# Designed miniproteins, single chains, continued (4), part 92

Each design is a single chain, and the fold is of that chain. pLDDT is the mean over its residues in the fold that is shown.

## One batch from the design tools (miniprotein)

Design m15192
Fold by ESMFold2-Fast:
Structure m15192 (fold): chain A 65 residues (1-65)
Amino acid sequence: MESLIKEVERAARSAVEVGGLSEEEAEELIKEARESTDVTKLVGLTLRALGAAIEAGLRTGKPPG
């Protein structure tokens, strides 16, 4: 459980770094992960954050920053 919450945090922060999520959206996902004890939901949150990061990378190419 705690390891999965940390994975959501890591994925959300990565998504913010590439512009896939706002900092506020990432904090919301992290809060939702911390409030959840459901492994399926935690996996879903991780995939959502990673998907946002991948989509941002594809849309913008390679960010110069």
Scores: mean pLDDT 75

Design m15193
Fold by ESMFold2-Fast:
Structure m15193 (fold): chain A 106 residues (1-106)
Amino acid sequence: LEEIRKRIASLLEEAATIAREMADKAYQMGDKETAERLRTVAEGLRELAETAKNATDPQEIADIAETGANVARSMAEIARKLGLDEYASRFEQIANELRKLAEEAR
C-alpha cells in the first residue's frame, strides 16, 4: 500500500506541474480565463497529492486516485482544445495509471 500511495502522490504532483505549464501557455495565448482555471486545478492536484501522502485507509487512497484520474481526463480534453496534444496524451497516461492504482488499493 505504501508504494501505491507514493506512486499516486507522484502522478498527482506531475499532473499539477503539467496543469501549471498549461496555465502559463494559455496566458501567453491571451486566454486568461482558462489560465486562471488551470492554476486552480494545479493547486487542487497538489492538495490531492499531499492528502495521498497522509492517507492510511485503502478506500481513501482508492478514492483519491479515482478523483485524480477524473481530473486528469478533464485536463486532457482542455489540452486538446488548446492544441497541446502532447500534454493531452500525458494526462491520459496519468489518468489510466491512477485508475489502475485505485483498483490495486482496494
Scores: mean pLDDT 87

Design m15194
Fold by ESMFold2-Fast:
Structure m15194 (fold): chain A 69 residues (1-69)
Amino acid sequence: SLAEREERARALPEETREVAREVGEKLREIGRAVDTGIKAGQAAKAAGKSEAETRAALKQGIVEGGGEG
């Protein structure tokens, strides 16, 4: 549960807790980049683009979404 995770985190040295927070933030940023890529791929597909062009749009969207940080 979330409460059990919080209790375990409080038992760790402060430096270790800071690393866990930084990793969590980076994972959230990666999630946003993936969402941007999915939206770009869906838009390309809706526009009747080829499978290769749709894959390229998805990949570019991930890179652009990750680059906004």
Scores: mean pLDDT 73

Design m15195
Fold by ESMFold2-Fast:
Structure m15195 (fold): chain A 81 residues (1-81)
Amino acid sequence: MQASAEELLAVVEQIVAAVRAGDEEAANAYLQQFGKLARQASPEDLQRVLAWLREQLARETDPRVRATLQLIIRELEELLA
């Protein structure tokens, strides 16, 4: 079953919301879900998500959210290598 860029971005929004709320359990659960969906996504959808994440990182000021976005970016770069 293929995951879409929209599905991946929805999970990223949930991860960011959990990180901002300090909900480590929810953040970790969403990160696991993101990893599973990313492995099912097309390279084109992964590249779209990666581009969006890089733009979001450039505008993000919360250091906790920045660290989480950098982690997700590295995971996607490894999948596209």
Scores: mean pLDDT 85

Design m15196
Fold by ESMFold2-Fast:
Structure m15196 (fold): chain A 73 residues (1-73)
Amino acid sequence: MIPEAEKGVEEARKYAEEAKKLGSKKAYLYSDSSEGLAGIGLGVGRVSGDEEFGAEMAKKGAEQAKEYLKEYS
């Protein structure tokens, strides 16, 4: 497991779900897309073995999801 990358994916997912609960389709769409980016980071880390790169990408995805939730809510 890549705990840091998995944490980033879970954080991004949480922000996407919060956007969905607010009923803002735009906030949800952009946060959900950022969750996808975090998931790609986790996948790259698992496949390539570059755990630091995967963790960093997942963290960026989580940060973007949080920003989109705030901007479009």
Scores: mean pLDDT 74

Design m15197
Fold by ESMFold2-Fast:
Structure m15197 (fold): chain A 81 residues (1-81)
Amino acid sequence: MAPSLDVETKDMSPELRELAADPSKRKEAHKLAVREVGARLRGLGAVEDYRLGLMTRAEVEAILAESGASQAFRDRLLAKV
C-alpha cells in the first residue's frame, strides 16, 4: 500500500527538502520527488533481490543510476547492500 504523505515528506533527500521548502521551486521539487519515488520503488525491489541472491550489487547500482534519483538517495540505498 502507498505510505502516508507525512512519511514520504520525512523520508525525502536533503536536496528535495530544500526545494520543497521554497514555494517558487514547487515544480522542481515535484519533478525530483517523482524521480525519488520511482528510484525508491526500484531500489527497494533491487535490494530485496540482492538479499535473495537474485541480483548483484553492481546491478542494484545500475538500477538506481537509471532511475535519475539524487546522489544522496542512491548512496543511502546502496549502504543497505
Scores: mean pLDDT 66

Design m15198
Fold by ESMFold2-Fast:
Structure m15198 (fold): chain A 70 residues (1-70)
Amino acid sequence: MSDLIEAAKNASLDGIKEVLRAVLEEAKKYKGPGLDEIIRLMEEAINAQTKDEVIDILKKLEELSEKYFG
């Protein structure tokens, strides 16, 4: 899922965080080893200070998603 990262590169910081908050609310409905880690990284991205920091965290999310759900 690199489309989220590409969208993030072209969106404002506020826009990225809005999308992440919506996804996080859905993710919080579920629990599992991979989901707990993904939720933690999403929360970290929402608290990030710069767009580049958010993008770096999204790359880590993609790697974890591949590891646990790929």
Scores: mean pLDDT 74

Design m15199
Fold by ESMFold2-Fast:
Structure m15199 (fold): chain A 71 residues (1-71)
Amino acid sequence: SKEELRQKAAAHVTAAHILAAALSFDEDPERTRRGAEQAVEEALNLAKQIPDDEEFRKWVEEAARRVRELL
C-alpha cells in the first residue's frame, strides 16, 4: 500500500539522519557515510513509487539534501 511505502521511506530518512548526526563521532566514519547514502537512496526510490504524492516526495528530497549536507 502507499501508506507502507511512506512508512518505509520515513524510516530510511530517520536512519539516514541518525547516521549523518553520528558521522563526526563514529569510529568508522566511511562506513557510516555509506550507510547514510544508502538509506537516502532507498527513501528516494520508495518515494518515487508514489508519484501522485508530490508533497511527500518533496519532503523526502529535502530530507535527502539535508542529510547529504552533513556527509
Scores: mean pLDDT 83

Design m15200
Fold by ESMFold2-Fast:
Formats: structure tokens, C-alpha cells, sequence
Structure m15200 (fold): chain A 80 residues (1-80)
């Protein structure tokens, strides 16, 4: 499902942020994971939260954002 794909991306992004010592990006990724795990959060709301997360990563840590985009591309290839 789209939720499972987003969850894998967000979990991998959180782990990568932790490995890079970026606690702020990790916190933002964890917020996305919590939204995904909440059945009351719509797919539209999840897409918006994920977009906000990517924007934050690009503005805060552009090198980490590039690695997160690689995670997104891998997930797309694996599930689509």
C-alpha cells in the first residue's frame, strides 16, 4: 500500500538522519512515521506531511536530502 511505502521511506530516512547526527531531521521523520501509523490521517494529509518533511530536509541539510531522495527512488522501483 502507499502507507507501507511511505512508512519504509520515513523509517529509512529517520535511521539515516540518526547515523548523520541530524536530530532535527530525525525528529521530523519520526513525526511523519507517527502520522502514517495514525489511521485517522488521510493519504492526502500524509502526502502533505511528507512534502513538508522533504522541504525541511532540503533547507536544513541538503546533502542528507539527496540521500533521502535516493531512498524514495529505491522504494518506487521496489513497489512500483
Amino acid sequence: SQREVLKEIAERAAKLAEERGDEETKKKAEEVIKAIEDPNTSLEELAEKFREFLKFAYEHNPELAKEIIEIVNEAIEKYL
Scores: mean pLDDT 84

Design m15201
Fold by ESMFold2-Fast:
Structure m15201 (fold): chain A 79 residues (1-79)
Amino acid sequence: MEEAEKAYEAGDYKAAAELGVEYMVEQARKKFGEEAAEKFREKVGPLLVEEAEAIKAGDEKKAAELRKKALEKLKEIHE
């Protein structure tokens, strides 16, 4: 996770988000199993990366919409 923080400090929000997603996928695999980790990577991961790109671009509205979609997909995985 420190590597993601370093990327964020350097202004590389996409790289920081991608590293954060990989960390979250690994944690999901350890706690909820491989199927949950795969669903997180496929359904939530891309939305979190797009959110980071929207934040970098200053598009607050798009970032908020992507965040909402990511939370909805995350709820589907937990159910």
Scores: mean pLDDT 74

Design m15202
Fold by ESMFold2-Fast:
Structure m15202 (fold): chain A 66 residues (1-66)
Amino acid sequence: GATSGMIEKIGMALATFDKDNDGIIEPGEHVLISKSLKLENFTDQFIGRQISRELLEEIASLATPV
């Protein structure tokens, strides 16, 4: 499940790769985010989505398969 610490870690990773500071996941940056967080299921579905708490929780659910 998504923990507060995991959500914070994901948020920091997204902020690191959001070079435009627009709060949106850019095409191409999703690959770097996936590699940084070791998320094999981080796919094109997250491109163009605004960084929000709900998005962070959705991504966190993919990071903890147990």
Scores: mean pLDDT 67

Design m15203
Fold by ESMFold2-Fast:
Structure m15203 (fold): chain A 89 residues (1-89)
Amino acid sequence: SDSEEAKLEFETHSTQRQVDEAMAASRTMSPQERVSRLQRMSAILKAQIDRVKKFAAQNPDLDEKTVQSVIDALQAQLAKAEAEAARAS
């Protein structure tokens, strides 16, 4: 439903904001603390990607392009977090 799509979009945007804020805050941390935080953010993003995929599988009426764009955005943010963690280690 439109209401469930709006809720999922809101939750996804909240997750993206939380991760961006945490990544920004990590820049003032020691390398070890930064890696730990980036790994935690990666776990949160993976959980949200799985949640979006599961919700889409249970709700076939959802627009496939909208679902894929959300997954792509989360995956891009995950790739950035993982790359920054690798560089910090």
Scores: mean pLDDT 83

Design m15204
Fold by ESMFold2-Fast:
Structure m15204 (fold): chain A 62 residues (1-62)
Amino acid sequence: NTEKGMQLVREADKLEENGGDRSKVMKLLDQSIEEFRKASDEGDEVASVAYGVTKLYKKKLE
C-alpha cells in the first residue's frame, strides 16, 4: 500500500545517504514500486504519483 511504499523509499534514501549497498537500495525501490502499483490499482491517486516518481528516482540511480 501507499504507506508501506513511502516507508521503503525512506529506507532506500537513508541507505543511499549513508553510503550503503546500491543493490540493496535498488531492491528497496523495486519493493516500493510494487507497493505503489498495488495501491494505485486500488484507486489511490497519491500512490499513482508516487509510483511514477519512484520509478524516475530508480532510473536516476541506474
Scores: mean pLDDT 81

Design m15205
Fold by ESMFold2-Fast:
Structure m15205 (fold): chain A 65 residues (1-65)
Amino acid sequence: SSELEELLKQIRAMLKEYLSEEEIDAIVDEVRKAYEQGEDAAWKALAEKLEEFNKKRIEKEKKEK
Protein backbone atom coordinates (compact mmCIF):
# COMPACT_ATOMS: atom_id res chain seq x y z
CA SER A 1 0.00 0.00 0.00
CA SER A 2 1.25 3.50 -0.90
CA GLU A 3 -0.26 4.72 2.37
CA LEU A 4 1.96 2.31 4.34
CA GLU A 5 5.10 3.45 2.48
CA GLU A 6 4.23 7.12 3.15
CA LEU A 7 3.72 6.35 6.86
CA LEU A 8 7.07 4.51 7.03
CA LYS A 9 8.82 7.49 5.38
CA GLN A 10 7.32 9.79 8.02
CA ILE A 11 8.47 7.48 10.83
CA ARG A 12 12.01 7.44 9.37
CA ALA A 13 12.07 11.25 9.08
CA MET A 14 10.78 11.70 12.64
CA LEU A 15 13.32 9.32 14.22
CA LYS A 16 16.37 10.22 12.06
CA GLU A 17 17.67 12.80 14.57
CA TYR A 18 17.15 10.51 17.62
CA LEU A 19 18.02 6.97 16.52
CA SER A 20 20.67 5.26 14.38
CA GLU A 21 19.74 4.03 10.89
CA GLU A 22 19.98 0.42 12.14
CA GLU A 23 17.51 1.11 14.99
CA ILE A 24 15.14 2.92 12.60
CA ASP A 25 15.34 0.02 10.11
CA ALA A 26 14.45 -2.46 12.89
CA ILE A 27 11.42 -0.37 13.94
CA VAL A 28 10.28 0.12 10.32
CA ASP A 29 10.59 -3.62 9.57
CA GLU A 30 8.49 -4.56 12.63
CA VAL A 31 5.84 -1.93 11.80
CA ARG A 32 5.70 -3.14 8.18
CA LYS A 33 5.25 -6.79 9.27
CA ALA A 34 2.59 -5.84 11.85
CA TYR A 35 0.67 -3.78 9.27
CA GLU A 36 -0.19 -7.06 7.47
CA GLN A 37 -2.31 -7.85 10.58
CA GLY A 38 -3.88 -4.36 10.58
CA GLU A 39 -3.18 -0.72 11.42
CA ASP A 40 -3.72 -1.27 15.18
CA ALA A 41 -1.08 -4.04 15.14
CA ALA A 42 1.36 -1.69 13.37
CA TRP A 43 0.91 1.02 16.02
CA LYS A 44 1.33 -1.56 18.80
CA ALA A 45 4.59 -2.80 17.25
CA LEU A 46 5.88 0.79 16.96
CA ALA A 47 4.98 1.52 20.61
CA GLU A 48 6.67 -1.70 21.84
CA LYS A 49 9.91 -0.95 19.92
CA LEU A 50 10.01 2.64 21.19
CA GLU A 51 9.43 1.41 24.78
CA GLU A 52 12.27 -1.14 24.44
CA PHE A 53 14.60 1.59 23.14
CA ASN A 54 13.63 3.97 25.96
CA LYS A 55 14.27 1.27 28.62
CA LYS A 56 17.75 0.61 27.17
CA ARG A 57 18.54 4.35 27.21
CA ILE A 58 17.48 4.71 30.88
CA GLU A 59 19.59 1.68 31.86
CA LYS A 60 22.64 3.14 30.04
CA GLU A 61 22.23 6.49 31.81
CA LYS A 62 22.06 4.72 35.21
CA LYS A 63 25.37 2.92 34.50
CA GLU A 64 27.06 6.23 33.59
CA LYS A 65 26.31 7.61 37.09
Scores: mean pLDDT 74

Design m15206
Fold by ESMFold2-Fast:
Structure m15206 (fold): chain A 78 residues (1-78)
Amino acid sequence: MKQEAIERGREAAKLLDGLAKASQDPLLSKAAQQASDIVDQAVRQASLLSDPQKAQQIIDDALRQAEAILLKAVEEAR
């Protein structure tokens, strides 16, 4: 459902924002903040859509982008 996808996105954005604030590594902090911003923007866009499938797709795409950003930051922090 559209509401479930939006709630999932909101929780992900909160966790990523928390990670950015808790992290002392500047690369991880910056990546987590970028990931949080991407997911938060996707949640806002999805909330304006009447089509639940399109809303779900936007959130899923944002979550995949967030994961890729975090994985790159973890790789660089090594």
Scores: mean pLDDT 82

Design m15207
Fold by ESMFold2-Fast:
Structure m15207 (fold): chain A 74 residues (1-74)
Amino acid sequence: VLDQALAAATSAARAAIAAGDTQAAKLELSSLFYLGTLGNEKALDALRDLRALAEQAGNQEVAAYAQELIELLS
């Protein structure tokens, strides 16, 4: 189910960002991107929220990666 997969990836990405795990965060953002090809609005909003969270956490690499994925889905 798309909604369950999006929620799981979003939750995992938030946990990775909070833990400072850049590699895990980028993997979960990639999963959200692939799910976004099936429904741009849900994944796009999740990516925007996660970009803001990464910026707030000071993780510029994760924030930049999220921005790249947002641009690809837009």
Scores: mean pLDDT 82

Design m15208
Fold by ESMFold2-Fast:
Structure m15208 (fold): chain A 77 residues (1-77)
Amino acid sequence: SAELLRASAEGAVRAAEELLREAERMLEEGADPREVTLLLVAAKVLIAAARIGGADEEELKELEERARRLEERVEEA
């Protein structure tokens, strides 16, 4: 099921990107830090799934760095 693993990894990367964009937007709008934290946790789970599926490590590290920066902002809010 190499096709299924690849498709799942690609889907997980896209979903993580969408959640990180939403988390950033919510932080900019002054949303509840708990809601932002929930999106960041979900994004991290998707990044882990994408890694298992063989997604590009450089792409995954960029997503992890974005999540880390957003977590820092939530802790300061």
Scores: mean pLDDT 86

Design m15209
Fold by ESMFold2-Fast:
Structure m15209 (fold): chain A 82 residues (1-82)
Amino acid sequence: SEEEFYKLLKELEALIKKLEAALKAGDIDTAKQYFDKIKSLLPQLEAAATANKDNPKIREKMKKFQARLDKVVAELQAALEK
């Protein structure tokens, strides 16, 4: 439900913050571990977003989250280019 979406979003946003910090520190192994945790939770967030598809606030939060995730994944991929 809506509460489940916000709970999952908060957990995923915290993981993205940790991933961003690990990348900034050059700790690629730790960054990969946080990304694996993010990937494991994404299907649950997507399911919760779909269950609340008619809520425009949830749609906006999902778009912002996806944009931030896309950016941090691109940064992780750039760090793996060696």
Scores: mean pLDDT 86

Design m15210
Fold by ESMFold2-Fast:
Structure m15210 (fold): chain A 104 residues (1-104)
Amino acid sequence: SFKEEVLKIVEEAVDRLAKFLRDELNFPQEIVDNYKEWFLKKAREVLEKAKSKEEAIEGLKQVFTNLAIRVQIEAYLLGKSDAEIQRLVNEISRLLEEVVEKIK
C-alpha cells in the first residue's frame, strides 16, 4: 500500500537525521533515540488517518515542523552554537523536501 511505501521513506529519512544529530552535532545517543521514536510514532499516526499521498505529505510536514522546534530547543540546551543550530534547521528542511519528492 502507499502507506507502507511512505513509512519506509520516513524511516530512512529519520535514520539519516539520527546519524546527523549523533555524528555531526554530537547529540547524546539517548536523546537521538527518543526523538527517533517520537517522530516514527507521530508519522504512523499521520499515516493511519491519511486517505491520500497529499494528506500524508500535509501531516508529515506538520510532524517535521514540530520536530524542528523541539530539536532546536534541545540543541540550544546542549550548548550548540547558532551556526550548528542553523545547520540542523537546514538538514531538517532538506530531509523534508526529499521525503515529499519521494512520496510524489
Scores: mean pLDDT 89

Design m15211
Fold by ESMFold2-Fast:
Structure m15211 (fold): chain A 81 residues (1-81)
Amino acid sequence: ANVPPTTPAQALILHPSIKPKAKPLLEALKESGLDESKIKEILKEVGVPKESWKSILPAILQLINSDNPEQEIEEALQELS
């Protein structure tokens, strides 16, 4: 069932510039070990437009600093499947 976005991961996948690339973005973030220094490289690799980075970087940082970021990513990936 669809629920309102309450996690940073869910908020991120609803962003217009992220929605078509949400799954590969979340997978890459998880595989990187949620390393903040790798966020920009992940955005380049996934092909997120650079013009959208400033609007999405805060959401990614909130995700990395959440209580259970890896679990939130896995739940969001299941919703996107």
Scores: mean pLDDT 75

Design m15212
Fold by ESMFold2-Fast:
Structure m15212 (fold): chain A 64 residues (1-64)
Amino acid sequence: SMMAEEERKREAERQEAIDRLKAALKRQGVSQSEIEAAVKAFQERFETLEEREKRIRAQLAAWG
């Protein structure tokens, strides 16, 4: 299905952007913990409405 291909492409582009961000921060001498925090913040900003809803649903299920 076209949807599965688009999701795969979107995920690949997201991973490439994360890899570029990590490389840029490493060049600036940023610590690994700060790089991890920046990647997390970037992933949260790149989260689609559907991904956010799925995450919230999973979190609520985990909390009981």
Scores: mean pLDDT 73

Design m15213
Fold by ESMFold2-Fast:
Structure m15213 (fold): chain A 77 residues (1-77)
Amino acid sequence: GSSLMRMVQEAQKVADEVGEKLRKAGASQEQILEAKNTAIDGVMVSSAARMAGTGEEAEKQKKEEIEKKVQQIIDET
């Protein structure tokens, strides 16, 4: 449905933004792929939790996980 397509588009956009930041920082292809997958999972889980009415706590946790993963990769590069 339209909602699923929008969720996929949002996840892809966040993943692309994370991937570009890491590419500019000189991260490896493997590190970029891991960060992009983390971003996709985070957006998908956050969106599902929001729809289920449990979104606030899960959204915070997933944002922190994405930010922490991106920072770890930048620090390792």
Scores: mean pLDDT 75

Design m15214
Fold by ESMFold2-Fast:
Structure m15214 (fold): chain A 98 residues (1-98)
Amino acid sequence: SWVEEAKKALEEAGLEMEVEKLDENRYKVTITDKKTNVKEEFILDKNANEEEKLEIAEEAAIAGIRLNGAREGLSEEEIEAKIAEARARLAEARAAAA
């Protein structure tokens, strides 16, 4: 499943992924850095369409940037700058694909 594939990819990066069922249609996804214990959370809707799945993938990428930045000792300002750059790049990729 995509959940198992995502977990393996994140584990290779030194991150843990936990999925908690909130209700019949929603899951809480938590990504935790084992070294720093910093975590990021986002909500996954199991009925999400392809556009919503891309948004969830973007949030997962952002969580990875935050966790890796904390591991490397980056400031919050530097982490937010990297997130802004990643969001801009993803927006350009979506525009180019449309």
Scores: mean pLDDT 68

Design m15215
Fold by ESMFold2-Fast:
Structure m15215 (fold): chain A 103 residues (1-103)
Amino acid sequence: TTLAIAAALRTIGDILDGKSYEELINELIERMKTLDTELAQRAIEVFKELLNALKNGDKETVKKKIEEMRKLADEFLASDDPELQAVGYEIKVLVDFIEEELK
């Protein structure tokens, strides 16, 4: 719980400090690369697709990829690994930030 809360608070702090969601996504991808799990690899692929859709202004694909990321975040949070749970909370904060910015 402490690790997951710290990860969420760090991401919120980075947002308040003016980091873009593109920077935050790329930083999370690099951290997930250190996790030798199929779940992390799936999340990296979906985030890369989300980033491409954002660059192309493809709102329909962005919405679909955000929904896929929310499901992946729930899979991370269901893990018994505190490091994976922390990633799950970071993903939730990030996709909420992206949705708010796209209003």
Scores: mean pLDDT 82

Design m15216
Fold by ESMFold2-Fast:
Structure m15216 (fold): chain A 89 residues (1-89)
Amino acid sequence: DKEKEKLKEEIKKILEEAKKRVKTEVQKIALEYAEKVAEKVIKDGDLETLEKAKNLLEPMLEEALETLENFDPEEVKKAYEEMLKKLAE
């Protein structure tokens, strides 16, 4: 499925670009959770799940990378867990 492979590569590119912009430990934690979500959908996801993941991951990573203040890593984890639930629907 060429379309699935294209989406997988686009998701990987989003993560690689985000990785270049990480400056704080909290941003690194957000990226690590995003990578776990991406790994799961790349392994198990259908086309619709991959499209939803791309559309959710890119804005979430951008928000995290713009955040220079302290925030709770558990809230980051919770947000990514909620995203996984949305992708299952």
Scores: mean pLDDT 75

Design m15217
Fold by ESMFold2-Fast:
Structure m15217 (fold): chain A 81 residues (1-81)
Amino acid sequence: DLLEEIERLKEELRRIAAQQGMTALGDQIIRIGEEFVKLGLYEEAKRFLEEGIRSFKSGAVSAVMTLRDFEKKLEELLKKK
């Protein structure tokens, strides 16, 4: 169940972000993931959250870059409406 996996990934991301003192960045990544879910793009939401978790483990700069890339993808999708 993709929705159950997405919810689990959101919880793991919140935990990792809090441990690194980057709760605000973690919240922004989760917000973009939720926007993908609203569009019915569950695979993209899962992939993005997994990349967010991986990026936090490798460093804050990687997490910011991941956020920027997916913000652009979301913006392009919304322009088609």
Scores: mean pLDDT 77

Design m15218
Fold by ESMFold2-Fast:
Structure m15218 (fold): chain A 115 residues (1-115)
Amino acid sequence: MKEELIKLLKKAKEYLLSKGYKDEAEKLEKAIRVLEGKGTEKDKEVLEETYKELEPYQTKDGGFGPTGELIIDDLAPALLGRNLVTAAYLYLEGKEEEAKKTLESAKKLAKALGL
């Protein structure tokens, strides 16, 4: 899982940079650094903040219609980045099952974006 997560984070970072999402790409870089054992406590705090931001979004997304119906340039790239950072945070906190589920959701979104 860790190696697969790092590979997808690197691929998504390049994608986000190509689309002009510099701030989101920097969050992915922080997640990569923490997973590789090179991150700071501040890098980990950014991952936790991203996780907390995604929870209200998931509640509002509430399961009416597939996520694909709302895929636009701003929504889909940001969701990919947030899901991957959240998967990294959950993995680091030892919540491996939740991390796997979040990573699988990110993989489906990445595939829909042609990654």
Scores: mean pLDDT 72

Design m15219
Fold by ESMFold2-Fast:
Structure m15219 (fold): chain A 73 residues (1-73)
Amino acid sequence: SAEEFMEELMEFKAKILKELGVPEELIEKIKEFYKKGGNRKESDELLAELKKHLNQEQLRQFVEKLLKYIDEK
């Protein structure tokens, strides 16, 4: 189902972010944002916090792994 796919995708994202050293507290905030929905301000704040923990190479790796996961499903 779409719900199962979105849950698996979120867990995959969480796993990659954890491997890249993103704090678990921030990962949980991101999961809650996607689960409940949020406004642009909340999205911008989460992205700003995420960028503080990931350099350009790590961001590239995250996006590449995410796109590969989506393409394989």
Scores: mean pLDDT 78

Design m15220
Fold by ESMFold2-Fast:
Formats: structure tokens, C-alpha cells, sequence
Structure m15220 (fold): chain A 107 residues (1-107)
């Protein structure tokens, strides 16, 4: 489960290289990265992001779950299509652009 968060963080860091982030978005990414490294629960992450953004904790938690599910489904589809043994191996094998395209196709 924490591995899915690590994948999401890596994808967001790659996107940040090509997209100008606001100070708030940069701080949110730092919170997600630190939380992934520490193995924090989604509830703890949602609380920290809620405090940062002013959004309700329940809204943030739902958004995080939706984002993680979308990435996971995209990687599962990629792994199946390419004959790779796991979603994690698909992430390491594919380019950022290919992963994003597949995640977008998955929803």
C-alpha cells in the first residue's frame, strides 16, 4: 500500500519537472514525499494536507485514494499488455510519458 504512494509521488515529481507548481502545490508534494518515506497512513497524510490546504480531511483522503487507484490500475493494465510480472516492474520499465498515457486511459 505504501508502495502505491511512492509510485504516485514519483509520478508527481516527474510532472513537476515540466509543470510550474504553486508554493502550496510544492509543499503538498513535499508532505506526500516525506509521508511515503516514513510509511505514514493515508489518514495521517490527509490530515496534514487538510491543514495545509484548508480542504476537509475527508475530501483530501478521497482524492488521495482516487489518485492511487488510478495509477495502480494504469500500471496493472500496462503490465498485462506488456507481459510484465508486476505493476511495480511496469513502472520501472516504462517511461514517465507511457505510464501517464496508460493511467489516463484507465481513468
Amino acid sequence: ENEKLKILVKLLEEEAKTTELSELEQKALEILKEAAEKGESLRTIARRLSELTGEPESTVLRGLRDAMESVERGLEIAAEKLGLPSPEEAFETLTREEIFELAREAG
Scores: mean pLDDT 71

Design m15221
Fold by ESMFold2-Fast:
Structure m15221 (fold): chain A 117 residues (1-117)
Amino acid sequence: MEKGEEGARLAYEGAKKAAESGDNIGLSMAAGSGATAAATTGTAMYREDKEHGEKERKGGSEASYGMNEASNAGWKGDGEEAARYAYEGAKRAAEAGGNESAYMAGKAAKGGGEGAL
């Protein structure tokens, strides 16, 4: 629970910071890294344990979708919309029980910056 909420906060902070820099490419790359991290984590956990991993896989899909929408909004210069999509995606992931997927998405978005993977 707390880990998923932390993920949502990190995703919002990452998107907000990138938007404040005026770097639409950096914002899009941070969100894209978050989407990849969420999908990868969810899928890996599902492969290890289908019962518990199903929640992480579902959460990973929600976080990945939100981060991809954030990336598209970033490319269009809408930093507020990008931050909202990133936050909502991570929050939905946590609500689905994908706490690890939500956290990894948020961490990647915050630490990703411009092309940092």
Scores: mean pLDDT 66

Design m15222
Fold by ESMFold2-Fast:
Structure m15222 (fold): chain A 77 residues (1-77)
Amino acid sequence: MLEEVRRHNEEAVARARAALEAGDEAAARAALREAADWHIEQMRALGHEIDPEAAEAAKEALVEAELAALRAEIAAA
């Protein structure tokens, strides 16, 4: 489970980085959002009760944080 979540996140981050390097922030955001959606569904599959509104807020916060981190890494390279 955790390894699958990590793998999906790593793949999404790699896609998002490539998209940002190409200047396509929308594609980067979409890739990170797909990973966040999958993560929340995995948590629900494990029996965790996640409020839908809180889940959407958490996904958005996660996407924005990862985009900021990727932009900083690209700028530092």
Scores: mean pLDDT 77

Design m15223
Fold by ESMFold2-Fast:
Structure m15223 (fold): chain A 102 residues (1-102)
Amino acid sequence: DKDELIERIIELLEADPREAELLRRAVERLKLTPAQLEALLEALRDPEVRNETRAVLVVASAEPDEEEALRIVEIHLKRLLAEVVDDPEAKAFQAELDALNK
């Protein structure tokens, strides 16, 4: 269940209501699959990854521009899928972004 996975991620991150809202919206906009959400949940078992993700959510929740706040969370989730989870779809997306934003 996708919603259960999102709630487990929120609980693991100890996200406040604003951080949780941004996370839910980012997951929806990115069209993340249940498999990608399971992979993120497993990656967040690493305290270093979890603490970095908490820091990103704090920065995003302080951002006054809603679109920029969502973009911060989306970029971080894509990076985790590409670099920590070794997801080939996320890796292809990151390679394309790196080529275009050089």
Scores: mean pLDDT 79

Design m15224
Fold by ESMFold2-Fast:
Structure m15224 (fold): chain A 56 residues (1-56)
Amino acid sequence: GDVEQAEKAGVAAAIGGAEEEAGKAGRNTDSQRAVEAAKKGGASPAAIQSAEAAAK
């Protein structure tokens, strides 16, 4: 039902976000550390997106 679909969507979003962060930390240490530093330093969304694009 709709409640089950909403629950699955919420859980999938939470898991996807956590896995993405963990995956980034493991796959490219230097580029991903730069992205993490930008996020922790309160960089603008545009700056974070630029750093993430460079890390790919």
Scores: mean pLDDT 60

Design m15225
Fold by ESMFold2-Fast:
Structure m15225 (fold): chain A 85 residues (1-85)
Amino acid sequence: SLADTLQDAAATLGLAVPPEYYEELAAKLSNSVEAAAAIYLLGEQQGSPRTLKEVSAAFGYQDMKAIANVLKYKRAELEKMLGVK
C-alpha cells in the first residue's frame, strides 16, 4: 500500500513519523511520486533534510525529475497537507 511505502521510506531515511500518520497522509496523496515529494518536505519541516537522490532511492528509485516537478508545482499544496493536525 502507499501507507506501507511511506513508512518504509521514512524508516530508511531515519525520519520520525507516528505509524497512524502514514495512513492519513496516504489517503491525501495520489501516487508514489507525490508521496516521495511529501517525504522530502517532511524531512525539511522536521529539521532533518534529505537529498532528492536519497528520497528517490528510498522510494525504489522514483524518477527524481518527476519528484522535482511535484515539488515545483505542488509544494504549497503538499506543505498544507503536512500541516494538517
Scores: mean pLDDT 79

Design m15226
Fold by ESMFold2-Fast:
Structure m15226 (fold): chain A 63 residues (1-63)
Amino acid sequence: KKEEFYEELLKVAEENNYVITPDQFLELVRKAKEMGLTDEEILEAINKALSDILKRQQEKIKK
């Protein structure tokens, strides 16, 4: 499900100080396709995750 992929993206980003390597990114995309997500759904989840990661990173810096 798209939400599962989104949550996995956020978790991987948080664990790696909000930096996702190309290898980690490819692994996540492969997992998403295995879950039956379309390329469009994957792109939507990535865009949302990037926006949320940036927002969370800014909030973390303020604290």
Scores: mean pLDDT 73

